# Ledger of designs, part 64: designed miniproteins, single chains, continued (2)

Each design is a single chain, and the fold is of that chain. pLDDT is the mean over its residues in the fold that is shown.

## One batch from the design tools (miniprotein)

Design m6210
Fold by ESMFold2-Fast:
Structure m6210 (fold): chain A 63 residues (1-63)
Amino acid sequence: MPKSLSELGSIYTAGMIYGIGTGKGIDGALEVMEERGIKAVRTDSGIYFPENNIHIDKNGVSH
């Protein structure tokens, strides 16, 4: 089932902390999403979640 916006924001924040700490940046966040079975697409400004039709930028703001 698609995750709630709150859950996606929390997982994205954890992924970005991992990405920054490992030097991987947004690619590190994508690794965390993939490991949790979440479909995510890299964009110029953040990550898009097609199952939820939302975009979360690198500051954690949803659109």
Scores: mean pLDDT 71

Design m6211
Fold by ESMFold2-Fast:
Structure m6211 (fold): chain A 78 residues (1-78)
Amino acid sequence: MIKKVLVIGQPGGGERILIDRLKDQGAEIIYVPSDKAEKILEEMKKQGKEPDIILASGSNVDLARKLKEKYAPNSTLI
């Protein structure tokens, strides 16, 4: 099963290690700028799709939480 991982903004060192592990497991990694994250999640929802994981760090965590609740309630936020 291919997991889709949406990365909001620039990942930190710890997040990059997690991303590399997910890539090793065959995950699809989708990098989005924080200012484009809502549009991407809205488009995915319109297509009946959700990321399996939303990954955000620092100032992007609050944004990611709000977008998850609105567009991707079944995604795991890390």
Scores: mean pLDDT 81

Design m6212
Fold by ESMFold2-Fast:
Structure m6212 (fold): chain A 80 residues (1-80)
Amino acid sequence: SAAALYAEINRLLAEAQKELDALHAAAKKNGWSLEEFQAQVRKLYAALIERLRALLANHPGEVPADALAMLEALEARLAA
């Protein structure tokens, strides 16, 4: 169902936010350079994009346009 799809998307986004918070904490604790921090953030977004792609690919029926638009926006952000 669309509701189940959005619940799983929100779960993945919440997990990514926790991982991002952990990266900020690690960067501060370990004195990471901006470049090192940015590299770790890019890896996190790349992993999120792949998990979202897999989720949408396994969705039965029509994928909601809003879900596709969100994925495209994340991909565009990573590509920049």
Scores: mean pLDDT 84

Design m6213
Fold by ESMFold2-Fast:
Structure m6213 (fold): chain A 88 residues (1-88)
Amino acid sequence: SKLEEVFKYIDELLKDESESIKAQVKLILEKSGLYKTLPKSKWEPLVKFILELIQNPLSEEEAIKKAKELGLSDSVAKKVLKTFKELF
């Protein structure tokens, strides 16, 4: 499935991160549903953005700015933030 492919990608990209952090990234990505709509070229920026939110307390404004720096749209950033707030 596309979800299994994305989870394998996360495991490879975040190989040096803890299993807890990998699980949190996978949970946010699954619950956001963004893996269904975004092309594979956006998976790395998306994972990096989610990782930043997990590791650092960012305001909504700071998070949107970080997402833009990574090449993500405002709608994608807001969907991740909404999912993050619902889970944590």
Scores: mean pLDDT 83

Design m6214
Fold by ESMFold2-Fast:
Structure m6214 (fold): chain A 71 residues (1-71)
Amino acid sequence: SLLEEAAREDIARGLRDQAELAERMAEVSDDPERYQRLAERARELAERVERGELDAEEAEERAAELDAELA
């Protein structure tokens, strides 16, 4: 459905934004490896969502978990 496709696109975009933020935080953080791992996980998840390997609900749940770890 168009709504599911739009939701997945929004989630993937958010994950890519999270990855970029995590990479920037790695440059100024006392724990760069932690943020680099978060960036890699966010990017991998975004790619899986874009390929349709996850539905919108599952993608949203995994994205929320990464967001909590980034905070």
Scores: mean pLDDT 82

Design m6215
Fold by ESMFold2-Fast:
Structure m6215 (fold): chain A 72 residues (1-72)
Amino acid sequence: MSEAEQIKEELKKLAEKLNLSPAEALEQINKMLLEGLSSREKLEKLIELAKENDMKSLLETAEHIKEALEKL
């Protein structure tokens, strides 16, 4: 399975749980990622969301951002 196909499936599952369209779910995730760059609390909420929804790709990305920010 391609990474793009896996991300699409993860977004679809999240959208269904949140009663959103896949496009709206993607917009929410992008917003949370941008907010996470300026707020540790929002980044931690994104990590929690990824863990609760088994979104491995998002979880790895969010944890990598957290580690990078802690080095600054």
Scores: mean pLDDT 74

Design m6216
Fold by ESMFold2-Fast:
Structure m6216 (fold): chain A 87 residues (1-87)
Amino acid sequence: MKEEGKELQRKFLNASEEEKREALEKVAEWFKKLNPKLASVKELATVELLGERETREVSFAEEIAHSLQLMKEAIDKIEEEIKKKKE
């Protein structure tokens, strides 16, 4: 549920900076594994189609939005598995 995601974010924000970095690194690796296409999109943006900074910002926003959707789906699946095991 959305509430679960908010609690995860709160714990993340309250975690030590080292834990925050590790969490971000794991999220990035998980994201790369599931979304290699977005990496290609960022490279296309770097080709300087509209302006490197602005194009990067747009691609980055899309990447974040897609990442959030995937995180939502992953959290939902994890929650379901926890409920299943917990019984």
Scores: mean pLDDT 50

Design m6217
Fold by ESMFold2-Fast:
Structure m6217 (fold): chain A 84 residues (1-84)
Amino acid sequence: SKEYAEKAAEEMEKLAEYFEKKGWKRAAETARNIAETLRTIENMTEESLKAVKEGVEKALKAPTEDEAVKALQEGFGKAIQLAS
């Protein structure tokens, strides 16, 4: 669904702004790249959106930038697998 793709991209863009203010440039860039890719996915499901949100929550709790990037990549990978 385009609606789920847009909501997922919005979550990643908000997170990118958060990381940019925090000085985590690589995490911010990763979140923006994921947001751009999510907008190209036509078959996003509700479960895909949940996977993105879980990745966002883990990234926000990450004690380091590298762990934040890993959480984003894992959430994104799961979201793609769950897309119909």
Scores: mean pLDDT 84

Design m6218
Fold by ESMFold2-Fast:
Structure m6218 (fold): chain A 83 residues (1-83)
Amino acid sequence: SNEKKGEEYGEKAVKAAEEGDYKSGMKYLSESIRYYLKSGNMEGVKEAGERFRKAAGDRGRDLVIKDVSDQLIKIGDQIDAQL
């Protein structure tokens, strides 16, 4: 299911961030968000972003937060347009 795929990619994103692989982490986060969007699960999108931010910690914070925030804003607009 789309929700299961969202969870799977979200977990991969968190693990990559914890390992300092922010490039792979951001790629997995983007996929997680796409699958949650397909299921209409806005809460899943927000939680995935928050978990990734926490896992990235201080080392990845500035690199990730701006990109994730921009994606979350764009995603919110897309969900609103489809509802």
Scores: mean pLDDT 74

Design m6219
Fold by ESMFold2-Fast:
Structure m6219 (fold): chain A 76 residues (1-76)
Amino acid sequence: SAELQKLKARVEELKELTVILRKLAERDPSNKELLQAIADKYDELAFKLEKEIKERTDEENIRKNSAQLEKELQEM
């Protein structure tokens, strides 16, 4: 679905931001701890969104399987 594609895009954006923040932390020792902490929070958000994507994907698969079974029952 379009919503699942948007969630997947958001996860990829968060992962890209995390990589940028961790590289920035390596270049800026004075802010390293803060930048790593922000990156860790973005990783946590990405993990939560990936869990939501899995749950929504499983729900769509159940719906598609139910619709297919209903169609097969109508053809009997």
Scores: mean pLDDT 82

Design m6220
Fold by ESMFold2-Fast:
Structure m6220 (fold): chain A 72 residues (1-72)
Amino acid sequence: MPDEEEIEEAIGRIAAGVMRAIGFTDNEEIHATRLEDGSIEVDDGKEAWRFSLNENGEVVAEPIDRESVVYR
């Protein structure tokens, strides 16, 4: 189990890189939340995506509805 502050910083850094690769958001607000499934949901204020990390460290990204985003 990672520490809250450390995981927030790490996720934010990863999320920013992935968000730029996907679509280049002009929004400076990028929120990333780790779910109990071990997946990460990223919201840039416009759209949201669900990211999962596999064993090789690859990021699997799936678009989701912002209304379906769950912060836990």
Scores: mean pLDDT 58

Design m6221
Fold by ESMFold2-Fast:
Structure m6221 (fold): chain A 75 residues (1-75)
Amino acid sequence: STREATELAAKKAVEEFGLDEDVAKDAANAAVYSLPDGREAAEKAAKDVLVKHGVDPKKAEEAAKLITDTVSDSL
């Protein structure tokens, strides 16, 4: 389910990158909503959310890839 995919992606981002849970969840939601426009669009959407919340751009890019891979695999 979309909710389960989002929750799993957020959990992994928190565990691997030490992100705030609410920030990780917002990024995962952005990836899910952008995934129909392609993988790169989903990664960019997730990264943009993380950067807006003060996550370092390099860390945000790596976390966005993990989030996008997790939601893609879970849907």
Scores: mean pLDDT 83

Design m6222
Fold by ESMFold2-Fast:
Structure m6222 (fold): chain A 57 residues (1-57)
Amino acid sequence: GKTTARVGLADLSRASGLSEEEVRALLLSGLSDQEIADRLGVSPRSAANARRELLEA
């Protein structure tokens, strides 16, 4: 289905200036949602949502 309301790798890549592969590596790291959010320049909620989307894909 369309997931237009959810934060994805492309959205975080654009927000942070990192590649989608670098964002994926951060989301799969042992870092907390807060630490990932601080590194990407997004909210912890956005980091948590993107991690969930990645794990469900």
Scores: mean pLDDT 73

Design m6223
Fold by ESMFold2-Fast:
Structure m6223 (fold): chain A 104 residues (1-104)
Amino acid sequence: MAGELAALARAIETLAEKAKEAAEKGDIEGAKALGLQAARAALRAAEAAEAAGDTESAERLRALAEEIEKLAKEAKDEKGAKEVARKIEEAARAVEEAARRVAE
């Protein structure tokens, strides 16, 4: 589980970087698609955390996934796209924290 969470944290971090680049280039649809992909990865991380007994991290990751999906669906400009990227980065940090808890 810890290895899966660490891999998911890196994957979501990469999605955050790509979403930031898409937003900076004015590719709003690209940033939205990356946000939806990151939300799915965060839900997988929530399942992995719950399976490892970390229900608190699982609930936090599900909430972050829901927020990312909402922001991605509502994004219509560069500002909205940048907000999606920022929330994906926040989710990457949360998955990294869950990976550390599970490794202990």
Scores: mean pLDDT 86

Design m6224
Fold by ESMFold2-Fast:
Structure m6224 (fold): chain A 64 residues (1-64)
Amino acid sequence: ELEEIKEAVRLAAGAIFGKRLPEDASFDEILKAVDEAIRYARELGLDEAVKTFEEIKKKIEEMK
């Protein structure tokens, strides 16, 4: 489950920013990428993507 969330965030960050997180990224690195993705998605008006990233962020924070 954690690995699936990490993979989803890594792929989402790659799709939005064109940059890829390492597979062994720490929770802090993943949270930073999610925060950047949320901010960028809001600027682009991607409301559904914002909701998805906010849900992922909450799940990651609960697992710390």
Scores: mean pLDDT 67

Design m6225
Fold by ESMFold2-Fast:
Parts: structure tokens; C-alpha cells; sequence
Structure m6225 (fold): chain A 90 residues (1-90)
């Protein structure tokens, strides 16, 4: 059923964005405590954490829900928002 597929994709997106929000909050706190922190390294680390978590959630909880290309597009979108927010506080 098309609605079930959409609901699962929304659920996946919500789980991934919730994880991304936790990562963003963690990095914001780190930057407030250490303003000399390498922002580019934090952004790279955020990408790796989001990619790893996205693949884990998809493969374990939603097998076959998203292609690798669809997954990568969502990761890129989320990482871009994290980068934007981190740069705004730097």
C-alpha cells in the first residue's frame, strides 16, 4: 500500500533527523566550550555519524525502503543543515 510506504519513509526520516538534532546539539555544546575547535573536522565527523546511522537504521529496521542513492540524498540534505547551523554559531 502506497500510504504504508510513505509512512515508513516519514518514520525513517524522523528517526534520522532526531539523531542529527542530537549530534548538532552535542557539537554546539563542544563549540561553546572550545571556540578554537576545527569546524571543518566537526562537519566531517557529523557526516560520518549521520551516514553510519542512516545505513544502520535502513538496513536493520527498514530493509529495502531506500536505495543507496535516495539514502545519500537524505544524508546530504541533513548534513547541509548541520553545516549551516554550525557555521552560524562559529
Amino acid sequence: EAQELLDKRLEFYNKLTEFAREILEKYIKQMKENPDLDLDKLIEQARKEVETKAKEIRDKEYPGLLTDAELQRLVDEIVKEIEKKLKEIA
Scores: mean pLDDT 82

Design m6226
Fold by ESMFold2-Fast:
Structure m6226 (fold): chain A 65 residues (1-65)
Amino acid sequence: SMEEERRAIELAEERGDKAMSQLEKVLKEMEEKAKTRELSKAEKEHIANLAEVIGNPELAKKYRE
């Protein structure tokens, strides 16, 4: 039913919000590490991918260039 579909979407969004908050925390921790040392190409690409998932394309571009 429409109500069951709506509740399933709401629960998925709540899970998504928690996952996004965790990704934002990881990204912030990685940026703090970047201030203390030079990052490898793999580490920069990982940060860029996280930034895109979070919806920050400007930050992703910074770490890819």
Scores: mean pLDDT 74

Design m6227
Fold by ESMFold2-Fast:
Structure m6227 (fold): chain A 69 residues (1-69)
Amino acid sequence: LSPEIEQEIDEAMQLIRKSVTELAKKVHGSLENTADHLEAQAKASTDPAVSKALARSAEELRKEAEKEK
């Protein structure tokens, strides 16, 4: 991808991430609770690709929670 298109995609993904983070915080009361839920789902998942994606998402949410401290 060209640097210009890559920049626009990155900005769009950042916006989506922020929206999802705000919704998760509102629904579960905290990002840590949401991360715990995703980790449990990852362990219960029978699909390795899905399990890895959920575990990665949980780690990202924990990093966001630490930034809010």
Scores: mean pLDDT 70

Design m6228
Fold by ESMFold2-Fast:
Structure m6228 (fold): chain A 99 residues (1-99)
Amino acid sequence: KVEEIEKKFEEWLKNKKKLGAFLSSKELPKLEDIEYVAKQLGKEVVSFEVYPIDEDEYAVVFEFVDEKTVRAKVISLSEALKDESIAWLYEEEQKLLAE
């Protein structure tokens, strides 16, 4: 199941310049956590930005700079879902987690 999510991230990565990871927590992710995820994708984080989040749900968005580097940002889930490519990934992830 987790392997299927990773596979969909790789598949989407080939056709999109952004990835989203959707989290529900009172604690925002640390740079260390973001670097760990980027490393699983074979990427290095060149910038990390945290936007103000007034809700318990947020998204980590990776934006591809080149073949080896990404920019990461943490934004509210509602803002992330305004991007159709991010919304599609969220819906696919929810389907995998429900099964």
Scores: mean pLDDT 65

Design m6229
Fold by ESMFold2-Fast:
Structure m6229 (fold): chain A 80 residues (1-80)
Amino acid sequence: SSDVEAYIESERHLIELIRREMPHMSPEGQKQALAFLEERKKDMEKIKETLSPEDKAKLDEVLKEMDEVIKEIKERIKAA
């Protein structure tokens, strides 16, 4: 669906932006980004419950990308 496609595109753009910004984030910025992404992941998981099997598969790919960036931020916070 066009709505799911637009949502996926928006979330991928956000992940790309955060990955680009991550080397330049302050410790406080990293914590704020982590909290923001964890809330967005929860929203994405709720949206997934309402989707067709095809759209669920597409969203699962983005959820994996989200998990990867969350892990990266958590590792940076531990190192700080």
Scores: mean pLDDT 85

Design m6230
Fold by ESMFold2-Fast:
Structure m6230 (fold): chain A 81 residues (1-81)
Amino acid sequence: MELIKLGRKLGPPWEVFAFGSFSDQNQVNNYAKQIADDLKQKSKTNPSYITRLKGFLTYAKKSGFDEDTINYIESKVKEAE
C-alpha cells in the first residue's frame, strides 16, 4: 500500500510504483535508490527535479525505508546542488 502511495506522489515516470509488485523489501529499497539516481541526473538540466528529489527524501524518511536507502537518497540531494 505504501508503495502505491509513493508512486502517486512521485508522478511520471515513477508512478510504476503504483502498479509494481515487490515480494521483497530489498527490491523496494533498491528501486528507491534508482529513483534517487534518476532524479539527481535530471536535476543537472532542470532544477525543478531538486524539489522532487527533496520531496522523495522526505517521503522515504516517513515511509520506513532502511537507513542505508535514506542515507543514499540524502547523498544524492547533496550532490544535486
Scores: mean pLDDT 68

Design m6231
Fold by ESMFold2-Fast:
Structure m6231 (fold): chain A 60 residues (1-60)
Amino acid sequence: VEELMEEVKRLAREAVEAFKARDYEGTQKLLERINKVREELMKAGVSKEEIDRALREGAA
C-alpha cells in the first residue's frame, strides 16, 4: 500500500511537469496510470479522500 501511495505521488508530479511542457498526450497517459493505481489503492482499503490528498501532495 505504501509503495502504491508513493507511486501515485510520483505520477502526480510527472503529470504536472508534462502539462507545463504542453505535452497533453503524455499528461493524458499519466492520468490513466493514476486512475489504475487509484483503483488498486481502493481495493486495498485506502479511502478516496486519502488518495486525493496524496495526489495534491505529489502535484505540489
Scores: mean pLDDT 80

Design m6232
Fold by ESMFold2-Fast:
Structure m6232 (fold): chain A 65 residues (1-65)
Amino acid sequence: GKARNAYLALKELDKDGSGKISTEEAKKVLLENGFSEEEAEEIVEKASGGGETISLEDFRKVLAA
């Protein structure tokens, strides 16, 4: 589904292997994978905890619970 596709796309963007993605990159990938602006903003806020970066682990949990 769209959640899995978004997660895989973000995992591929983690070129440095840090397990961290910027909130801007995460939001863009969510929108590109069929999430609405509102859904993307909510997911990014929950996964980032208000920071500028999101861990892939937290992102996966928020997307799939």
Scores: mean pLDDT 77

Design m6233
Fold by ESMFold2-Fast:
Structure m6233 (fold): chain A 85 residues (1-85)
Amino acid sequence: DRLEELKEKLEELLALAKQIPVTPQEVIQLIEEALEAVKKKNLEEALRKLKEAIELLTQAEKTNPELQQLKDQLNVLKKEVEELL
């Protein structure tokens, strides 16, 4: 099930975001909200939250290159959500 795979990947990214000390709390919150939206099968809301997280990470990575991996993985999930819509 593609939704179950998406949920698992979001849970993994949430864990990664929490392990990176410089991850903004707002990004962690947005990933948690995206995961909740996927659990409720609201892919449009999940997509909105992922886009917001990516925008914040784009600003934060300028001073913290460690965030590049998290941003790249969120961009992959964003595309997967777009393909399901």
Scores: mean pLDDT 87

Design m6234
Fold by ESMFold2-Fast:
Structure m6234 (fold): chain A 80 residues (1-80)
Amino acid sequence: AREIALEVAKRLEEAGLTEAAERVRKLAETSPDPELAAVAAVDIAIEEGLYEVAEEGIRRLEEAGADPERLEVLREQLRK
C-alpha cells in the first residue's frame, strides 16, 4: 500500500505537480495507515486530473486487498 502512494507521488512530480507530490510523499512516510495514505494519494491524483495514474493506483490497491468500501469511493470520484 505505501509503495502505491510513493508511485503516485513520483508521477505527480513528473507531471510538474511538485506541491501535490510532496503532500503525498509526506502522507506515505508519516501515516500510521499505509492503505489510507495510498487512498489519499489516488484521490489527489484524481483531483489533479491524472486519471491513468489514479486507475493504476486503484488496481494495485485492489490487488493488495484494500477495503472494498474505500475502493468504491475512489471509483466514484474517478467516474465524475
Scores: mean pLDDT 80

Design m6235
Fold by ESMFold2-Fast:
Structure m6235 (fold): chain A 87 residues (1-87)
Amino acid sequence: SVEEIIEKLEKGLASLEATIAALKKTASPAAQAQLDALRDEIRRIVEETKRKIEEEPEKAEEILQESTKRLQALYNEAYAIHDADQA
């Protein structure tokens, strides 16, 4: 259902935000700023995804898959920022 898809998206956002918050605790000020920018981009993508699903609920699964791929790339970037900062 659309409700299950939205719930899955929101759960993914919460997990991602928690991960970024954890990474920020040991990050330099410069890395914290980069992580904050990624968090804001992730939030924007999730909001856009919700709007697209509301407009075309019949394509909700396809829209979720596309957004999940984009969010996974940003998730990997968050870890790369932290790893570079800790090196």
Scores: mean pLDDT 86

Design m6236
Fold by ESMFold2-Fast:
Structure m6236 (fold): chain A 76 residues (1-76)
Amino acid sequence: SEKIKELEAKRDKIVQEMVNLDTELAKKIRELKQNLSPEEFEKKRKELVDEYNQKRAKLSAEYDKITEEILKLKKE
């Protein structure tokens, strides 16, 4: 089904976005470590990790929703 292929492609893009978030988080953590004191670094690192965990959770929810749509189409 063309519609299933389109949904699978959309899901693949979400996986790529998750990988990009991991890369961005690592880069930002490195920049914080270079520019801040150890105390400020630990505080900002925790805030940043929480922010990116929330972004990842939203992408995960979108991925799951698309997976449910694919499963419904496969029953038709």
Scores: mean pLDDT 88

Design m6237
Fold by ESMFold2-Fast:
Structure m6237 (fold): chain A 77 residues (1-77)
Amino acid sequence: VSQEIVELSQKYGGTVTQVAGLIANNLLNGFSLEKAKEQAKNFAKYILGLTDEEAEEVVEEALKLVPEVKELIEKAL
């Protein structure tokens, strides 16, 4: 766990940061933004146990972090 990921979790919350990481990783693997968002929403609903409304809100907030999280993943590779 990098210090930068810990700081993002403290600033934005662990759930939003986790979902942002999932979206960023899917984009780096060549998935479209639409498919990455769909996977993130399904993860929030079925793995994290969020409602449809809560999952939409988490994905929306996570998208704001995707550029920062994507850069951190690329640096770790």
Scores: mean pLDDT 76

Design m6238
Fold by ESMFold2-Fast:
Structure m6238 (fold): chain A 61 residues (1-61)
Amino acid sequence: MLSAEQRKAGLDIAKKMLKENGTSVEAQEKAVEELMKKFGASRGEAEDIVMNAYALLLVEQ
């Protein structure tokens, strides 16, 4: 399970990746894979972080 600090860092990375690469399924999958590699996150944890980043980007637009 990721710490709160790791989840915050992961959210920032996911937001940056989605801003740079877009919000397609392929771009979201790349962000999931990066979080799994960077933090040792499970796929479910990485997908949760990427979905939260996507939702925040929609609100921030």
Scores: mean pLDDT 81

Design m6239
Fold by ESMFold2-Fast:
Structure m6239 (fold): chain A 68 residues (1-68)
Amino acid sequence: MMQSIDDGVGAIVRGVANLEKRKLEEKREEYGKKADEEIELLDQIIKAADEGNFDEVKKLMKELDKIS
């Protein structure tokens, strides 16, 4: 179960991921599949952070790093 100490991390993760999604959405015509995969992972990171699933957030961030 997530502790309140993780709420600040969730807010930062959501903010950063939303900014990255907006940048990739603008460039999806140029990057195609790669941009779509990155956007999908960023969306999953935002949802996991909203749910307090920081184990999942860490896992998804590593997956994002692999395809970036």
Scores: mean pLDDT 74

Design m6240
Fold by ESMFold2-Fast:
Structure m6240 (fold): chain A 90 residues (1-90)
Amino acid sequence: SVIEEMIEQLEKIKKKLEEIIKKVKEKKKKGEELSEKEKLEIEIEIGIARIVIGVTKLVLKKLGVEDEELEKKIKEVEKLIEELEKLLKE
């Protein structure tokens, strides 16, 4: 189903953002700074995640469909984006 495909896409994004957060935290723990290229690549991934969330919310609103699992997954990804953005500012 379209909903299952959206959940799978958001789960894939979630795992990718979690891996990036882990890498950033490990570098900071070692006193290593992110390169400008690494920062740009992370900002691109955040941008992609935001676009996917925005499109998913728009589609659900237009179709008049509510799915608790999909809404939960959206919130999980939004929380990871917020955490990663805070890490990039520090």
Scores: mean pLDDT 86

Design m6241
Fold by ESMFold2-Fast:
Structure m6241 (fold): chain A 62 residues (1-62)
Amino acid sequence: SAGDALLEAIRRAKAGGEGEVFIAASPEEARLAAKEIGEATGVKAEVEEVPGGSVLRLRKAE
């Protein structure tokens, strides 16, 4: 589910992971999730619209 994908993205960000997480949610919902990830973990998440959902790109700040 979209919620499970969001929880996985948060978990990866907390662990200092980088990468892409696909979310079967609207781009607006994905942007809200990206803000929450940033607030909870300090990791920047970029949102890209793709067919069927959105991709969150997690970037570790150096």
Scores: mean pLDDT 73

Design m6242
Fold by ESMFold2-Fast:
Parts: sequence; structure tokens; C-alpha cells
Structure m6242 (fold): chain A 78 residues (1-78)
Amino acid sequence: IKDYLNELGDALDDKDYKKAAEAARKLKEAVERTLEGENKERIVKKLDELIEAIEKKASILELKELAREIMLLLAQVK
């Protein structure tokens, strides 16, 4: 999870939409495998929103805000 968050942040700083999408998908897979319950569902939903926004070429500012929200949600779970 931590490595995928770092990969996502680096990709967004580089404006590399392809790498950002790959990192977000890896993070989603890791979250789906390691977390359970409402926290998992909420984080997965936010990751799906981020992946869709990346695919639609949303602004880097918008993508960074979504990534920040996901990071804060992950910090709140075990």
C-alpha cells in the first residue's frame, strides 16, 4: 500500500497519467485484499473515482486532491 501511494504521488508530480492509473489500480487491488467493511468500500469507491478521473484526463490539481483524500482515509484504518 505505502509503495503504491508513493508511486501514485510521483506519477502525478510527473503528470504521467498512465503511471498514475497503474499505481491507483495496484492500490485498489491491495486495499480490496487487505481491508474489510465500510472503510474498504469507501476507499475503493474513492479509488474508482480517481481512476475514472485519470482516464478522463482531469486536472492534476483535481487528481492530487482525490489522492490526498484516499491517503487520509487509509491513515484512519488499521
Scores: mean pLDDT 79

Design m6243
Fold by ESMFold2-Fast:
Structure m6243 (fold): chain A 66 residues (1-66)
Amino acid sequence: SEEGLEEIYREVPLALGLMWAGFANTLKDKKEQAEAYERAAELIAPVDPETAQEFRKKSEELKKEA
């Protein structure tokens, strides 16, 4: 339900981070893909810093290719 979205956004940073990473893989522009991975890293960092570091690394590499 719509009322559940705000609660999910607060309680499930991991899911949001993974959703943004998945979205990044659908993007054709490397700059936009890098921004999406950076967003994923920020969202996931409080619950999974290791995966956040991987996403930041991917973002940095994509920025170098852009």
Scores: mean pLDDT 78

Design m6244
Fold by ESMFold2-Fast:
Structure m6244 (fold): chain A 84 residues (1-84)
Amino acid sequence: MKLSDEEIQREIDEIRFASLVASTGSREFAETYERISPELVRILKEAGASLEEAQRLVTEIMEKSGGDPEEALKQVRELAKKLE
């Protein structure tokens, strides 16, 4: 049973989300980022990037794509192919 751990993690995630919304001024961008960023990070890690590098690259690609999940995924896949 993970009730206490899940509540703590939820509060941490909400603080991170609020910080992202505050820094970007866009709730839609923050919501899209949270939804797709785990998959984008996974793709880059499988291609040989470290977790920190993958997170940074995903953030940069998301900003360049204007929060478009299809464009971000395309750019991440193209980058992963170059790393493989």
Scores: mean pLDDT 71

Design m6245
Fold by ESMFold2-Fast:
Order: C-alpha cells, then structure tokens, then sequence
Structure m6245 (fold): chain A 70 residues (1-70)
C-alpha cells in the first residue's frame, strides 16, 4: 500500500466517520487506521469501526468507496 493510497482511504473514512463520531473518537480511529501496513488491515479496521455506528447497507457502500482508492 502506498502512502498516497493510504491517505486517500483515510480521507474517505474521515468524511463518513466525522458525521457520527466525536472529534476525540475520530482522532483515535484515524490514528489506528494510520498504523495499518496492508490494505486488508486498513479495510478490516475501518469495517469494525463503521459497523458500530452505521447500518450494514451503509457499511457495504462505504467499504466499496474505500476499496476504490486502495
């Protein structure tokens, strides 16, 4: 995974998560995702966080957008 792909994925995640997470929760989530070294690790962590706050249908749509930039 390139740094460019990683930052693009983080931007997509941040836009979605900012609507439902507090600033502190978002900062923590972004820090954890930024530690990911593989596409699979980043996608798995993002799915775990999003599944706690969004419906299954919305999570699937957001994961598809993340996969497009990775």
Amino acid sequence: MSEEQKEAALAVFEKAARQVLSEEELARAMKELRKSTTKEELLNKAREILSQVYSETTVRALMHELEKVL
Scores: mean pLDDT 83

Design m6246
Fold by ESMFold2-Fast:
Structure m6246 (fold): chain A 92 residues (1-92)
Amino acid sequence: ASIDAIAADALARIDAGEDPVTAMTNFFLKALAELAHKYGPEAAIEAMQRASVAADEAYREALKVPGTTEKEAAKRAIQAFADALKAFVDSL
């Protein structure tokens, strides 16, 4: 599966009422597995570290906006994570 497909599944699950933390955790695990299979464990770990920083920053920035929900922040984090993973992979 592509990173975009894994991210789209996670976003759809949140929209369907799944707990945002559960959806994000499952997304991270699926992304790690996909990267490890395609690029090996060292590249997967590096990609996950970079993407985790981007996701954390996006989540924190979303929560600074008054009225932002945990679901909205989680969706922003998932998108930032996916974008950072794709950018890293494109640099390999």
Scores: mean pLDDT 83

